Designed miniproteins, single chains, continued (5). Designs and how they scored, part 23

Each design is a single chain, and the fold is of that chain. pLDDT is the mean over its residues in the fold that is shown.

## One batch from the design tools (miniprotein)

Design m16777
Fold by ESMFold2-Fast:
Structure m16777 (fold): chain A 74 residues (1-74)
Amino acid sequence: SERWRRHLLAGGEAIARGDYETAARHFKEAAEDPEVTPEQRAYAYRLMASAYRQAGKVDEAEEWLRKADELLAA
């Protein structure tokens, strides 16, 4: 979970400075940590969706929200 925590913190710092593209990338890296639970991965996908929405990429944001919901339905 070191990778998970590191990338969530870096993503949050990127959000704080308005760098939503960098934030989405860090949240994606957190979600790709092989040690994370499906619930943690879904959470990271929702953070990516929030970052994409802030960047004006609404369609991409909606796609990641759907992926998060699908992950928890399995």
Scores: mean pLDDT 84

Design m16778
Fold by ESMFold2-Fast:
Structure m16778 (fold): chain A 133 residues (1-133)
Amino acid sequence: MTMTPLEIIEGFLERLGVSTREQLEALSPEEVKAAFDAFLDEVRAKGGDPEKVLNILNSILSGSKKYYPEIPDIVLEYVAPPKSKRIGPITRDSSPEEVKRFALALFDVAQRILLFSGIPELQEALRHRIDIS
């Protein structure tokens, strides 16, 4: 199965059905965790590896190649959270409260992608297909 970094970032957020950060903040941790589990199940059902998807997301949210060494430097440079807002790694066994913190951080990442939408090299990197089988 192949996905782009953009499809990975947006796929979970689209399942939440929220358009604003305030709407996301209003969801219970349990509702956010249910959407997260359903997203990982959908990746698996399509023949993708959920752990590869989580490694890509963890690299972006930590601003580190530690979890996914092949992540393009330009994605981390523009899209990763500032050091004060970086979160620890998330897993499928993460608590609902941890998944809600992850979802909020990922929403902020999606807003940064929109802010930097005029950078061609970043847009190319975000649309590069990754094998997640």
Scores: mean pLDDT 85

Design m16779
Fold by ESMFold2-Fast:
Structure m16779 (fold): chain A 85 residues (1-85)
Amino acid sequence: MEEAAELLLEGGRRTFETAVEKGKPAVGAGAALLGIGGAFNAEVLGDLEGAVVDGEGVAELGEELGDEEGAELGREGAEKARAAI
């Protein structure tokens, strides 16, 4: 689950950076919190279903911001968590 956690953290971080560049720090904070929460769910709590939801949330915010890399990292993190269920 380290791989899912790393993808979720990186997805949240990249989406946060894109949101800040676009002047949307509140959206960026949401993405960062989803990435952190998803990583915590995957690595610490073993809540893989929660990690999937959080990763899909990162992907949605990344898509809304036009951050294809952040969105893809969120999707990959969610898929890694889903595969481990």
Scores: mean pLDDT 83

Design m16780
Fold by ESMFold2-Fast:
Structure m16780 (fold): chain A 91 residues (1-91)
Amino acid sequence: MSLELKRVGANTVQGTLTAEKEDGSILVVRLKGSGEATVIAVGRNAKQVNVSLTVPVGATVTARGLEYRLDESGVAEVVDEKVLTTTATAA
C-alpha cells in the first residue's frame, strides 16, 4: 500500500491511497485538519481511493490510510497502515 498527500490548491489537500492488490481489498483514507471535520473515503475491490479536504491557510492536515483484506471467513483484517502530515498551504 502507498499513501500520498498533495497540495492541490491554495488551501486544499488531497489524499490518495493505492492498494497492493485490487481484488479483495478494502481501502480507507481519512483526512483530518486542525479545526475541520474529518473526511473519510472507502473503496472496495479498488486499486486506488482519493479524498480532498479544504482547510484554513497555515493549517495542518493528517492523512491516515488503512488497507484491509477479507479472510477466509469474510472478516476484515488490517494488512497495512500509513500516516502522513502536511501543511495545507505555505504559498
Scores: mean pLDDT 73

Design m16781
Fold by ESMFold2-Fast:
Structure m16781 (fold): chain A 100 residues (1-100)
Amino acid sequence: HMEFKPLVKTKVKLKVNGEEYDLDIEAIKITKGNMKGKLLFRVKTPKGEAEAIINEKGEIESLTVSPELAADPDFVEAIVETLKKLYPEIKERIEKLGEP
């Protein structure tokens, strides 16, 4: 069953090999199953899509990337580092959004 989940959307600029890319990032708190209490990050980029599950310690437990992104390891690494830097702010926003 899908329950309504707090959703935070943000846009960030990522610089890779001297070029800037706009990333659309969506963050959802997982409320059921084995990943309960963790955050799911969905990242849309001009080069493809990525999904990461980040635990309450800010550690990446799962990372799935589109085939196009998998062909660019430097870009994937830059996404991972960006998500780690954003994690504390996004976690706080989701917690506040879920409270009246």
Scores: mean pLDDT 77

Design m16782
Fold by ESMFold2-Fast:
Structure m16782 (fold): chain A 77 residues (1-77)
Amino acid sequence: GTSISPEEYARLLAEKLRKEKGLPLPELLTEEQLAELLREALEEEGIEVSEEEARRMAEAILNGDQAELDALSERIE
């Protein structure tokens, strides 16, 4: 199957949580709150990510910085 990168998974999960819980926008969440949710979700999929890496992913998602997300994905492995 198609491999899902940690960054792609983080994006999909943040959007899924927004839709399922009726959250209006990820922007209403603090970077720290989004990072905590992403870390928990990634751990459920068996992807172990540090709190710092999850925070960077959250920051990149909120900023829409694809290049930074790509860099984080490569650094995790």
Scores: mean pLDDT 62

Design m16783
Fold by ESMFold2-Fast:
Structure m16783 (fold): chain A 82 residues (1-82)
Amino acid sequence: SAPDPEEIAARLAAGETVLLRVVSTAFNKDLLPDEHRLEVGDVLEVTAALRLGDRWFLSGLLVSDPSRGVTALPVEAVELVE
């Protein structure tokens, strides 16, 4: 199931590390040209969670290469890593 973005935002505000695993690449077409093209199974460390109106946007860096990342991920494209 999709993660709770309000819980993610609260954990980040508390200084916690939050990890997400990519479960869908359907949104890759909407990424910026310099953003990392995600693969299913990629693990991201969340850097930001932002609510705009009724929508949430997640940003993260690839754990295997923190020089690469993505902005404005749909919540349904990822799941929490336990």
Scores: mean pLDDT 77

Design m16784
Fold by ESMFold2-Fast:
Structure m16784 (fold): chain A 108 residues (1-108)
Amino acid sequence: SGAEQLKAIADALEVPEKVTKEQILKAMDYIAEQTGIPRDALAYTAALMAGALGVKGVAPEFFSLPNPTKEKLAELLSKQPKEGARVILALAKMLGVDVEKVLEILKS
């Protein structure tokens, strides 16, 4: 299934043990600049990917908001730093963005 393929991709990625909200926001800004996708649309996609990867408490909280933003997604992902980093790296890989560069930003 698509969810199993996404999980296999995510499981193969190098993931930092710690990530901050600010590092997640910088990585999302970089992905937005590389792809031309609006930042809040990237946040929506990342929230769906978090759900597909089994990261609890991200998608339901994000989609319960009247005005979901990249800042709120970064806050939610930073509460589970390893899983949050994994979601952002998987997002980069799916969109054809340089995963090594995104990993550098998350380690900065």
Scores: mean pLDDT 82

Design m16785
Fold by ESMFold2-Fast:
Structure m16785 (fold): chain A 88 residues (1-88)
Amino acid sequence: EVDELIEFLSELTGLSKEEVRELLLIWAQFLDLDINNPDDVRRIIALILAGHTGVPVRGLSIAELEEAIRNGTFPVPSREELRELASR
């Protein structure tokens, strides 16, 4: 659920739910994604967490991850994968 994903990222970052939604909107516009699609939101969260931790996601650098998301080659991350990224 998108609302659950917003809450998760809000708790992790310390941003309000409103601020998280705004951040997701900015990234969705930049990457040509849909913030109402939970799969697209999970992809954006993976990118945000990768940037925060500096750790490659599935062996991809931040630039490679942005490109993979933009061209549709980045498979939707699971909630477990997002939790793992957040714990680093």
Scores: mean pLDDT 77

Design m16786
Fold by ESMFold2-Fast:
Structure m16786 (fold): chain A 65 residues (1-65)
Amino acid sequence: LQERIEELARRGAKIESKLTGVDEQVAYQQLLQALLDLARQNSPEETQELLERVEKLIEETEKQL
């Protein structure tokens, strides 16, 4: 779970940085915190389903860039 959250935050931060011009490290820290908070508030099964949806959205957005 932790490694997957970190990977998705890293990929999301690259997208955020390209679209908004925000520093990639700042975007990474914000996304990492948001995903970790999401994992703490949800069950492991719910977290896995949410991460799968986020991953698909990231992949689709990366294709459009």
Scores: mean pLDDT 80

Design m16787
Fold by ESMFold2-Fast:
Structure m16787 (fold): chain A 67 residues (1-67)
Amino acid sequence: MELEELVREAIDRVEAAGGYFSPKALARGVVRAMERRGLPVDYDEALELVKKYIKERGLEDKVIDTK
């Protein structure tokens, strides 16, 4: 799905750069990207997926914000 792919790509990009994750900032970026594709999604839904994927990848120790 487009939303899940954008979330994965964003997280992979930050991880490759050795950076820290802001789930809120990533969710905002994903929402904007989905809107540009004509597939608007709720910020809260995008945020939930970002947090879920970070947890599944074991990257929670690199998270800046948690809500």
Scores: mean pLDDT 77

Design m16788
Fold by ESMFold2-Fast:
Structure m16788 (fold): chain A 69 residues (1-69)
Amino acid sequence: NGISKEAAEKAKEEVEKAGEELDAETAARMLQNGGVSSGAARAIAGELARLGGGKATAEQIKEALDKSS
């Protein structure tokens, strides 16, 4: 999971704009807008949404980005 610190910070800003809870597709799109690769974005968004019953919180996504950068 090679995510640069700069891409992670930019992705956090995009996630904050999308709202408090995101589905997997929205989360993956916001991560990609921040500069995360499509593969890494889908993997992070899909796993968090799976654990959250189809939704991931902005806080969970930001934590995953911090651990990956």
Scores: mean pLDDT 79

Design m16789
Fold by ESMFold2-Fast:
Structure m16789 (fold): chain A 61 residues (1-61)
Amino acid sequence: SLLDELLSQLSPEAQAMAREILAAIRAGDYERARALVREFAASGASQAQEDLLLQIIQLET
């Protein structure tokens, strides 16, 4: 799937965080999802990694 292809472009650590963010979104826990997105940005992720995460989130919303 497109989602799996986009996830595979993230580092293993970023993939784990992205999956946690998606799980929170799917559960309707938007407060936790927002907190995890802030942690992702604070981890020193590149702009390309952040743009990729936003694309992944858009596929789930």
Scores: mean pLDDT 80

Design m16790
Fold by ESMFold2-Fast:
Structure m16790 (fold): chain A 93 residues (1-93)
Amino acid sequence: KLEEAVEELKKRGLEFTADELERIAPVAKEPEMWSVYPFMDVLGELYVILGGDPKEVIPFSEVLPKILELAINTKVPEEELKEREKRFRERFG
């Protein structure tokens, strides 16, 4: 499912977002890695960029699965996704 999410983002021209998702996904599976900065900020930004509700309370174990689902099935328009990626890249690139 991670490979499908990364490929779908790359097909949409969101290469930076795809690369960050691939980088952060292993960290999200290891609780001892949660102290790695900027793990929490990058994970949260990926969720919001792909159309997640920032006010929704999500169990940590569900955050990565939801990001993967949003990457494949996002209803955010392509132009808006590209603008969101530009801001994401400026903050974390």
Scores: mean pLDDT 71

Design m16791
Fold by ESMFold2-Fast:
Structure m16791 (fold): chain A 84 residues (1-84)
Amino acid sequence: IAEKATEAAVEAYRKALELGASEREAAELAANAAANVLSEVVPQEKANEFYKKVAEKLLELIEKGELTEEKLREVVLEAAEEVL
């Protein structure tokens, strides 16, 4: 399920950018998509904490100019493995 959450995040991120969303909006949508996948197997409170952690990390990467799809995958996968 960690891999499913990661792919959902990447898909949401790409689609948001294609539709003209900002990097910040795309990152928030990516974190939310991954959290929704995890909510199938973890309590909602854990899914919400996962969302906050991932969104915060992605925003840090944006501020540094380091956000890439590969970094997005790494952040989501690592956080998902921690919560599972």
Scores: mean pLDDT 79

Design m16792
Fold by ESMFold2-Fast:
Formats: structure tokens, sequence, C-alpha cells
Structure m16792 (fold): chain A 89 residues (1-89)
């Protein structure tokens, strides 16, 4: 299938029920106020809706932290991730 544009290579970790889940950031929207919304897909196939903030920006990297909610069962965990700024088209 044709790949959708997902140019920000980001990794994220979600802490849920005492487990640390590694995932990738598959979509991300950042507002001018440093608020971030996106989708994290974990390596075990769980999808999370992320709502957080940019907590640090450095050398084209953005660090995010905030809650992430599983789309299947509504459980909310804590998430942190790093995203590289997307290349200009």
Amino acid sequence: KVPVPQMSKGIAYVVLDGEVLRGKIVSLEVTANGEAKGTILTDDGREFEFEGKVVDERDGLRVFSGPATNVEDGKTGGAAGVVEDPPAP
C-alpha cells in the first residue's frame, strides 16, 4: 500500500499499569503554544492518543511529555517521546 507521509521520526515510551511500552510517533501536531497531540503506535500493536506538551527543544529535536490514552480500552498512561523536526517538503 502507498505510504502516508510520516516524516517525523519519533520514538516514544508509554508507562501503563507499571509496564514501559516502546513505540513510534505516527502522527504529531504541535501548536504555537507548545501543546502536542498525536498518535503513538507501540511495538506490541497498541495505539495511543497522545495529548501533551513540548518540554524541551534542542538542535532540531523536540521532547514531549504528557498523557497517552489507549484507543481500544480507554486506559491512560504517561508518555514521553522525542521527535526530529520534519524536513521541509
Scores: mean pLDDT 72

Design m16793
Fold by ESMFold2-Fast:
Structure m16793 (fold): chain A 62 residues (1-62)
Amino acid sequence: SMKVVTHLAEDPFAAARRFARESPNPLSDVVELPEVGTAVVLTTDDNGTEIAHVFSRLPAQP
Protein backbone atom coordinates (compact mmCIF):
# COMPACT_ATOMS: atom_id res chain seq x y z
CA SER A 1 0.00 0.00 0.00
CA MET A 2 1.03 3.63 -0.52
CA LYS A 3 2.83 5.39 2.34
CA VAL A 4 1.26 8.71 3.42
CA VAL A 5 3.19 11.60 5.04
CA THR A 6 1.32 14.68 6.32
CA HIS A 7 2.84 18.19 6.31
CA LEU A 8 1.21 21.16 8.06
CA ALA A 9 1.83 24.67 6.71
CA GLU A 10 0.38 28.18 6.88
CA ASP A 11 0.12 27.99 3.07
CA PRO A 12 -0.10 24.31 2.03
CA PHE A 13 -0.04 25.15 -1.71
CA ALA A 14 3.16 27.23 -1.44
CA ALA A 15 4.71 24.53 0.79
CA ALA A 16 3.80 21.75 -1.71
CA ARG A 17 5.22 23.75 -4.65
CA ARG A 18 8.47 24.39 -2.74
CA PHE A 19 8.71 20.70 -1.80
CA ALA A 20 8.17 19.68 -5.44
CA ARG A 21 10.94 22.05 -6.63
CA GLU A 22 13.45 20.84 -4.00
CA SER A 23 12.64 17.10 -3.91
CA PRO A 24 14.72 14.38 -5.61
CA ASN A 25 13.44 12.60 -8.71
CA PRO A 26 11.16 10.93 -9.59
CA LEU A 27 8.53 13.50 -8.62
CA SER A 28 4.96 13.84 -9.85
CA ASP A 29 3.00 17.02 -10.46
CA VAL A 30 1.55 18.93 -7.52
CA VAL A 31 -2.16 18.12 -7.16
CA GLU A 32 -3.95 21.12 -5.64
CA LEU A 33 -7.39 20.66 -4.05
CA PRO A 34 -8.43 24.25 -3.17
CA GLU A 35 -11.97 23.25 -2.10
CA VAL A 36 -10.48 21.25 0.82
CA GLY A 37 -7.35 23.41 1.37
CA THR A 38 -5.02 20.50 0.57
CA ALA A 39 -2.20 19.82 -1.89
CA VAL A 40 -0.59 16.44 -2.66
CA VAL A 41 2.86 15.60 -4.06
CA LEU A 42 3.60 12.01 -5.07
CA THR A 43 7.18 10.72 -4.89
CA THR A 44 8.87 7.31 -5.17
CA ASP A 45 11.43 6.16 -2.60
CA ASP A 46 14.66 4.19 -3.24
CA ASN A 47 12.70 0.90 -2.99
CA GLY A 48 10.08 1.96 -5.59
CA THR A 49 7.40 2.56 -2.93
CA GLU A 50 5.04 5.44 -3.72
CA ILE A 51 4.82 8.12 -1.01
CA ALA A 52 1.92 10.59 -0.93
CA HIS A 53 2.95 13.88 0.70
CA VAL A 54 -0.26 15.59 1.89
CA PHE A 55 -0.01 19.30 2.69
CA SER A 56 -2.77 20.71 4.92
CA ARG A 57 -3.32 24.12 6.51
CA LEU A 58 -1.81 24.62 9.96
CA PRO A 59 -4.61 24.99 12.57
CA ALA A 60 -5.06 28.44 14.12
CA GLN A 61 -3.14 28.78 17.39
CA PRO A 62 -5.42 29.34 20.42
Scores: mean pLDDT 73

Design m16794
Fold by ESMFold2-Fast:
Structure m16794 (fold): chain A 67 residues (1-67)
Amino acid sequence: SLEEYSKALNEMIEAQKKMKETRDKLEKARASGNEEEVAKYQKELDETRKKMAEAFDKYIELANKLY
């Protein structure tokens, strides 16, 4: 079970890194005026944020039920 928790934690860390990279790309696209990339990265950021929030909520709920 520790390995499963470690894997889930690593997936959340990777998602956070991806979100940071996507935000950097979004800012670069905005600075260059690339409307197509702005739209794509904005959607990707929104989707990643939603998935991260859902995963975090599930993690907290699981921890609270088992503690």
Scores: mean pLDDT 76

Design m16795
Fold by ESMFold2-Fast:
Parts: C-alpha cells; structure tokens; sequence
Structure m16795 (fold): chain A 87 residues (1-87)
C-alpha cells in the first residue's frame, strides 16, 4: 500500500533524530536511512516525496554535515544511488 505524505514526513523526522543521536553507531544510522529510502520509494507520489525530503530539516542536515561529515557523505552516496535506481 502506498505511503502517505504525512507518514513520510514523520519518518523523515524520526530519521533526523536517529542521524543526530550520539549514542547510535554510523552503521545503525545508515541502516535507518536505507529503511527511509524504501519508504520514499513506496510513497503515493515519489517525486513529491523526494522534494519533501530534500526541503525538510535543512538546518538539521547542515548540523549533521558539521558533526559527522563521514556519515553525511555516506548518506549522500546512498541518496544518489537511490535516485539513479528510479525508473
């Protein structure tokens, strides 16, 4: 069943909290990101879901880039690979 845009917004917020949690490993954070990508791919409108993700929590993504640039780079690689996998 397609994922609603409201559910997707909640999942993006949950992932941002996970990405910034200092108690979690980078491996756990990357796994959570892969689960978020699966959710985005199942959205009712995948292009709108991509736009929502890109435009959501920009300040938090900047914080992640400063605090953990290696994780930010790995997330970026997975994101690009996901976009290339779309039809």
Amino acid sequence: MPVSMEELREKIGEFVDIALDPSLSDEEKLKAFEELLETIGKAEDVLEAIALFVNSYRDKWEELRKRNPELYTQIGKLWLKFLESLP
Scores: mean pLDDT 83

Design m16796
Fold by ESMFold2-Fast:
Structure m16796 (fold): chain A 69 residues (1-69)
Amino acid sequence: MDGAEAARRAGEAGAAGDAEAAGRYSQLWNISGGGDEKSVEKAREAGRAAGAAGDGSQAYAVAWNGGLG
């Protein structure tokens, strides 16, 4: 799983109210290259897409990008 995919799944889990799964995927994002600029950019794009498409996931996507997941 690449960093962008892990971040996307973390956002989805958080939007569903599953804080444990969100935390696990966030950790996978970090160890799979979440430290490089391209992985961070892909994660932001995935978070914005999830927020735009979801019922109430918008606030979570924004909070997740701020580290408040």
Scores: mean pLDDT 52

Design m16797
Fold by ESMFold2-Fast:
Structure m16797 (fold): chain A 75 residues (1-75)
Amino acid sequence: SKLEQIEKVIEEIAKLTNLSPEQKEEMLRAVLEDQQQFQEWVSALADKAYELLRAGEHEKAQQLLSLVSQLIQLK
């Protein structure tokens, strides 16, 4: 289902960015219920990806940006 796909993408984002269980639940609620909070999460994750890029973590940055793109598509 669409929900299972969203949850799977969030779990992969959490693994890359070391999110807590509470933060995963907040992101899931934002995707489903709160467009403004969802945009705040997208912005924060994009900033994290650019920080990784500046640190030379190019593969990790690319993976994070890909997952964020997938999350936007699934919304």
Scores: mean pLDDT 87

Design m16798
Fold by ESMFold2-Fast:
Structure m16798 (fold): chain A 60 residues (1-60)
Amino acid sequence: SLHDVPLEVLESLPAQFYPLVLKEGTVATALRALQLLPEEERERLLGTLSPDKRAALLAA
């Protein structure tokens, strides 16, 4: 499940799945995924999220 994914699995996950991890994952899982991405990719993917999800991630 993409809802709660450990760091080790996120590190091996293909880039194509990161948008789903950010949308479906817990705030903790999404934050781990964002930390593994370069800043340019983080900003791009944050821009694709709903306002509520983006606000929750930025507040954490």
Scores: mean pLDDT 76

Design m16799
Fold by ESMFold2-Fast:
Structure m16799 (fold): chain A 61 residues (1-61)
Amino acid sequence: AREALLAAFREAIKRALANLPESWDDEQKRKFITENLIGQNAPAELHEELIEMLEEELAKA
């Protein structure tokens, strides 16, 4: 289901953010996740929602 896929990507984004170098700023982290996790692995129709999800997780950190 779409909801299950979105939930899986949220966990992947959270895990990726936790494992990226602490020295990286939010822009470097955003670029990496957008290009490598979302751009390479997610269906194009989900990219907008996943980018919004990434912004939510960055704001929490």
Scores: mean pLDDT 79

Design m16800
Fold by ESMFold2-Fast:
Structure m16800 (fold): chain A 88 residues (1-88)
Amino acid sequence: PSVEELEAETWLALGEIAAAMGDFELARKQYEKAAELGHPEAPQGLVDLGKRLAEAGKYDEAIEVYRRALELGHPEAETVLKEIEEKK
């Protein structure tokens, strides 16, 4: 693996840890870094983060990270975004 691949993998792993610890702001920043470095799992990480945010009642933040995952080309993000936006 290149240095960039190792760095992207590290940022993805840090994002997963931050999300599991409930630090959603840090998790988003770390997933965004993984996405900037081209990690293919980073959009999925954002979808998973959005689900955690929705479970915590942070619907506006969840919608924002789902939209970001959709912008990065994650097709499943469209489905979860529609579901949360219709939930009132």
Scores: mean pLDDT 80

Design m16801
Fold by ESMFold2-Fast:
Structure m16801 (fold): chain A 97 residues (1-97)
Amino acid sequence: MEKKIREEVRRLVARFTGSSIRAIGAIIDYELGFISKDEAIKILQDEVKDLEGIRKRLRELEKVAPPDIAKEIKDFIEQTDKEIEKLKKKIDEIKAS
C-alpha cells in the first residue's frame, strides 16, 4: 500500500508540474499577443480543473496514507490550493483587461 501511494503521489506531482508549465506558457503567449484573451482564459480554466482533480485525489490518498506520507500529502494540497488561487486571480485579471 505505502509504495503504491508514494508512486501515485509522484504521478500527481508530475501532473501538477505539467499544469503549472502549461498555465505559465498560456500567460506568456497571451501577454506577447500570440493567443486571444478567450483562448488564454480557456487554457487557464482547463488547468484549474486539472489542479482541482489532483487536489481531490490527494485528499483521498491522505485518508489512507501513513502519518508521515499524509503530512507530505497535506503540504502538497496546500501548494495545489495556492496554485489554484493564483490561476483564478490571473483569469480575473485577464477578463478585466
Scores: mean pLDDT 89

Design m16802
Fold by ESMFold2-Fast:
Structure m16802 (fold): chain A 65 residues (1-65)
Amino acid sequence: QLERDKEQLIADAEEILKRAEEMGDTEGVKQARKYLELAREAKDDFEIGVVAVAIAVLKTVLDNK
């Protein structure tokens, strides 16, 4: 279910981008924008999985600031 997984990933990336922007984290904003682009471009379940892990790692980094 690629389309639904992409929509969820895009939403997660947008949430993290907003959080990084609110925190003034320039590096976090850059990474979140990169992952948002990758989520939109994902073509298969493997790419979805890679982006999901990257988003989860960035979320953990932001949560520990």
Scores: mean pLDDT 79

Design m16803
Fold by ESMFold2-Fast:
Structure m16803 (fold): chain A 83 residues (1-83)
Amino acid sequence: GAALREATLRAARELARAALEYLATGSEEARRRLEEARRELERLYREFLARASPEERAALLAELAELEAAFLAEAAAVLAARA
């Protein structure tokens, strides 16, 4: 239910954070964190989809779309700063 949706969103935010850190630094440590965050999100997302109602799935997709838009804006700023 709501707790699993919140856990999935937290994992998605951690993935976005790790991706931005890797994009900014290029470090091996940041790359490992990115890989770990991706696996955790995949695990939680699969669990969420197995248990979620259509309404819960729609809510998560809407929240993920907002997070993706914010991530893309931040990623563009990081890339522009490196150019």
Scores: mean pLDDT 85

Design m16804
Fold by ESMFold2-Fast:
Structure m16804 (fold): chain A 79 residues (1-79)
Amino acid sequence: SELDRQIEELRATWERIVAAGDEELLLGFAKAAMAVIARAEGRTAADNPALAARADAMDLAEREAAFERALAILRAEAE
């Protein structure tokens, strides 16, 4: 399906960014993931500026966890 293809491409992109050690792209993905999580929880990133600061403070494992949670939310929303 189109959703499965997009999820696969997002995972492949994340893996490449992690392998490259591209901190700016890792942070960008973490911020995007936090925005998806905030939306699912009935908030926007604009309504909680602390979300950007939290993403910035995350280690790699926390960023990966946020990314995977965001992918799970996107999959659930598509149903």
Scores: mean pLDDT 77

Design m16805
Fold by ESMFold2-Fast:
Structure m16805 (fold): chain A 67 residues (1-67)
Amino acid sequence: MVLLVAKVKDPEEAKKIIEEKGGEILGVSDDGIIKALFENLEKAEEVIKELKEKGLLIDYELLVLPE
């Protein structure tokens, strides 16, 4: 399982992209930070690509969770 922590310009649009790619939204902060879980790294990387292509991504971190 992979945790994405992303700073985005449009949290509502970014949330839709994440959910479409099979991400589970854990939380969205008022300052535009989204936390989401993905089944695998490939799906998380697909979301990062799309967010970058749409100009929504300011910064991000991917954490591979143990187990």
Scores: mean pLDDT 82

Design m16806
Fold by ESMFold2-Fast:
Structure m16806 (fold): chain A 82 residues (1-82)
Amino acid sequence: SHMIEKILKLIEETKKALEQGDYDKAKKLLEEIKDLIDKNLSEKVAKEIFKLLQKVVEAIAKGDIEEALKYLEEIKEILKSL
């Protein structure tokens, strides 16, 4: 799916932003990911991914980048299974 590929690319860009310490860019990318998921995926799948996105945001707020990257990988695995 073109949409799944686009979301996966944005997740990779988010990971790169986090690794570079660009948390403002990472937050903007996460909002874009959330918008695309809300508009394009089923409510059930969107709800599951939104819980993980919330955990990513909470991990960033704590400065736990390893935890944020872990939750982004879990989101990628869900998207790849669609």
Scores: mean pLDDT 89

Design m16807
Fold by ESMFold2-Fast:
Structure m16807 (fold): chain A 78 residues (1-78)
Amino acid sequence: SPAEKILDDLVEQLKKDPTVSEDVIKKVQEIRDNFKKTGDVSEAIHQLSDLMADNELTPESLELIRKTLGELRRVQES
């Protein structure tokens, strides 16, 4: 699905950034894996929005998550 690809791409981009904590990567992987089980785009959007409040996120990670949220919202509206 387009949403699954968007979440997979987010995980891979975060893994390539050495400034991103393993805890953040794990949380995003859990959101992706939950989406693969449920197919619930609204739940994935909610979980990523909650993650944006995490103090461990760098400005670059926040921008990437915000971009991903925009892409997921477009999938939900289509």
Scores: mean pLDDT 82

Design m16808
Fold by ESMFold2-Fast:
Structure m16808 (fold): chain A 61 residues (1-61)
Amino acid sequence: SAAELEEKARRAIASAREAIASGDRTLLLVALHELRELLPQLSGELREEAEKVIAEIEAGL
């Protein structure tokens, strides 16, 4: 459902932000993979937030 997808995306974004804060390369790569997999299913502000986080991770790798 859309609600389940949105919650999954919000959890993935939160985990990605924690990975960025930790600087753990393995966690960053896992977060990047998960967000890239979710991205085609997202829209609006949630998609924009996911794209921003992906770009931040990619810039730090």
Scores: mean pLDDT 85

Design m16809
Fold by ESMFold2-Fast:
Structure m16809 (fold): chain A 62 residues (1-62)
Amino acid sequence: MNAEELKEKAIKGALESGGPAGGAAAAHDLVQLGLGTREGMLRAAKAKDAEEAAKAVEEGIV
C-alpha cells in the first residue's frame, strides 16, 4: 500500500532528525491516526532503525 511507504518514510525522517525518541513519537502518532495494531506498526517500520522505534511504541502501548 502507498500508505505503508509514506509511514515508513515518516518514521525514518523522524529517526534521522530526532533520533530514537523522534522515531518512537512518530510511530506512536501513526498508531493514534488509525494504524493502531501490531501488524500496522511493523508494516510502517520495516526499516532496521524504524523497526526499533515501532517496537518501543508497541511496548509502551501494550
Scores: mean pLDDT 56

Design m16810
Fold by ESMFold2-Fast:
Structure m16810 (fold): chain A 82 residues (1-82)
Amino acid sequence: APTQEQIDADVEIALAEIEIAITKLSLERNVDMTPEEIERVIKRLKELQERLKALNTPDAQRVAEEISEVIKLLEKKLEEKK
């Protein structure tokens, strides 16, 4: 049976993947986000990335790397709105 630590880690990874999916869909659909909204999403993704890195599992590291790519896309969008 999975331990509570494994369940907690799996939930953290799943929540990060959901946040990534929502962010990617927003970017693909050209949702008109304010600079403040983009900065808020970047901050949230950075906090998720740090938590995933702390888990020190291959799956968590993979998702943390995917977050880095999404942050780059958001930072580019933010620069285009300045």
Scores: mean pLDDT 82

Design m16811
Fold by ESMFold2-Fast:
Structure m16811 (fold): chain A 77 residues (1-77)
Amino acid sequence: SELERERRELEERLRELQRRFDRVARRVEAVDPELARDLRRSFDEAVERMRSLSPEEQRQLLDELGGLVDALEDGLS
């Protein structure tokens, strides 16, 4: 069904984003442990918020988090 497709798509996007974020957070932790802790907390809070959001709002939040991860990866290069 479309609902099952949407749920799977969002779950796959979140899982990939979590993998990318974990990699970036470990790199930040090596130079700034407090910043890494704060970033992980903010990410975890955003993920928790997704459970109460509509599919459209979840896509928007994932896009925003993806942009944040992209910016962090660029800053660490």
Scores: mean pLDDT 85

Design m16812
Fold by ESMFold2-Fast:
Structure m16812 (fold): chain A 76 residues (1-76)
Amino acid sequence: SMEESILLARLTVELSAADFYLRRAKETGNPEDLEKARELVEEARRLIKEMESRGIKVPQSALERLEELQRELAEL
């Protein structure tokens, strides 16, 4: 549906932004970029929970991206 497409697009944007800030934090050592990556990961996790509560199927690729981001952040 259109609603599902919008939520999926928002999730994709949030995950991509988290990837961007995490990569930048690794390159620069900037703690603000690291904090921004953590916030975006938390926001993406909340969005996934909202999608699941509405019965919207979350793509496995998005769940895998979130898991990888959480793993990378835990190792920093």
Scores: mean pLDDT 88

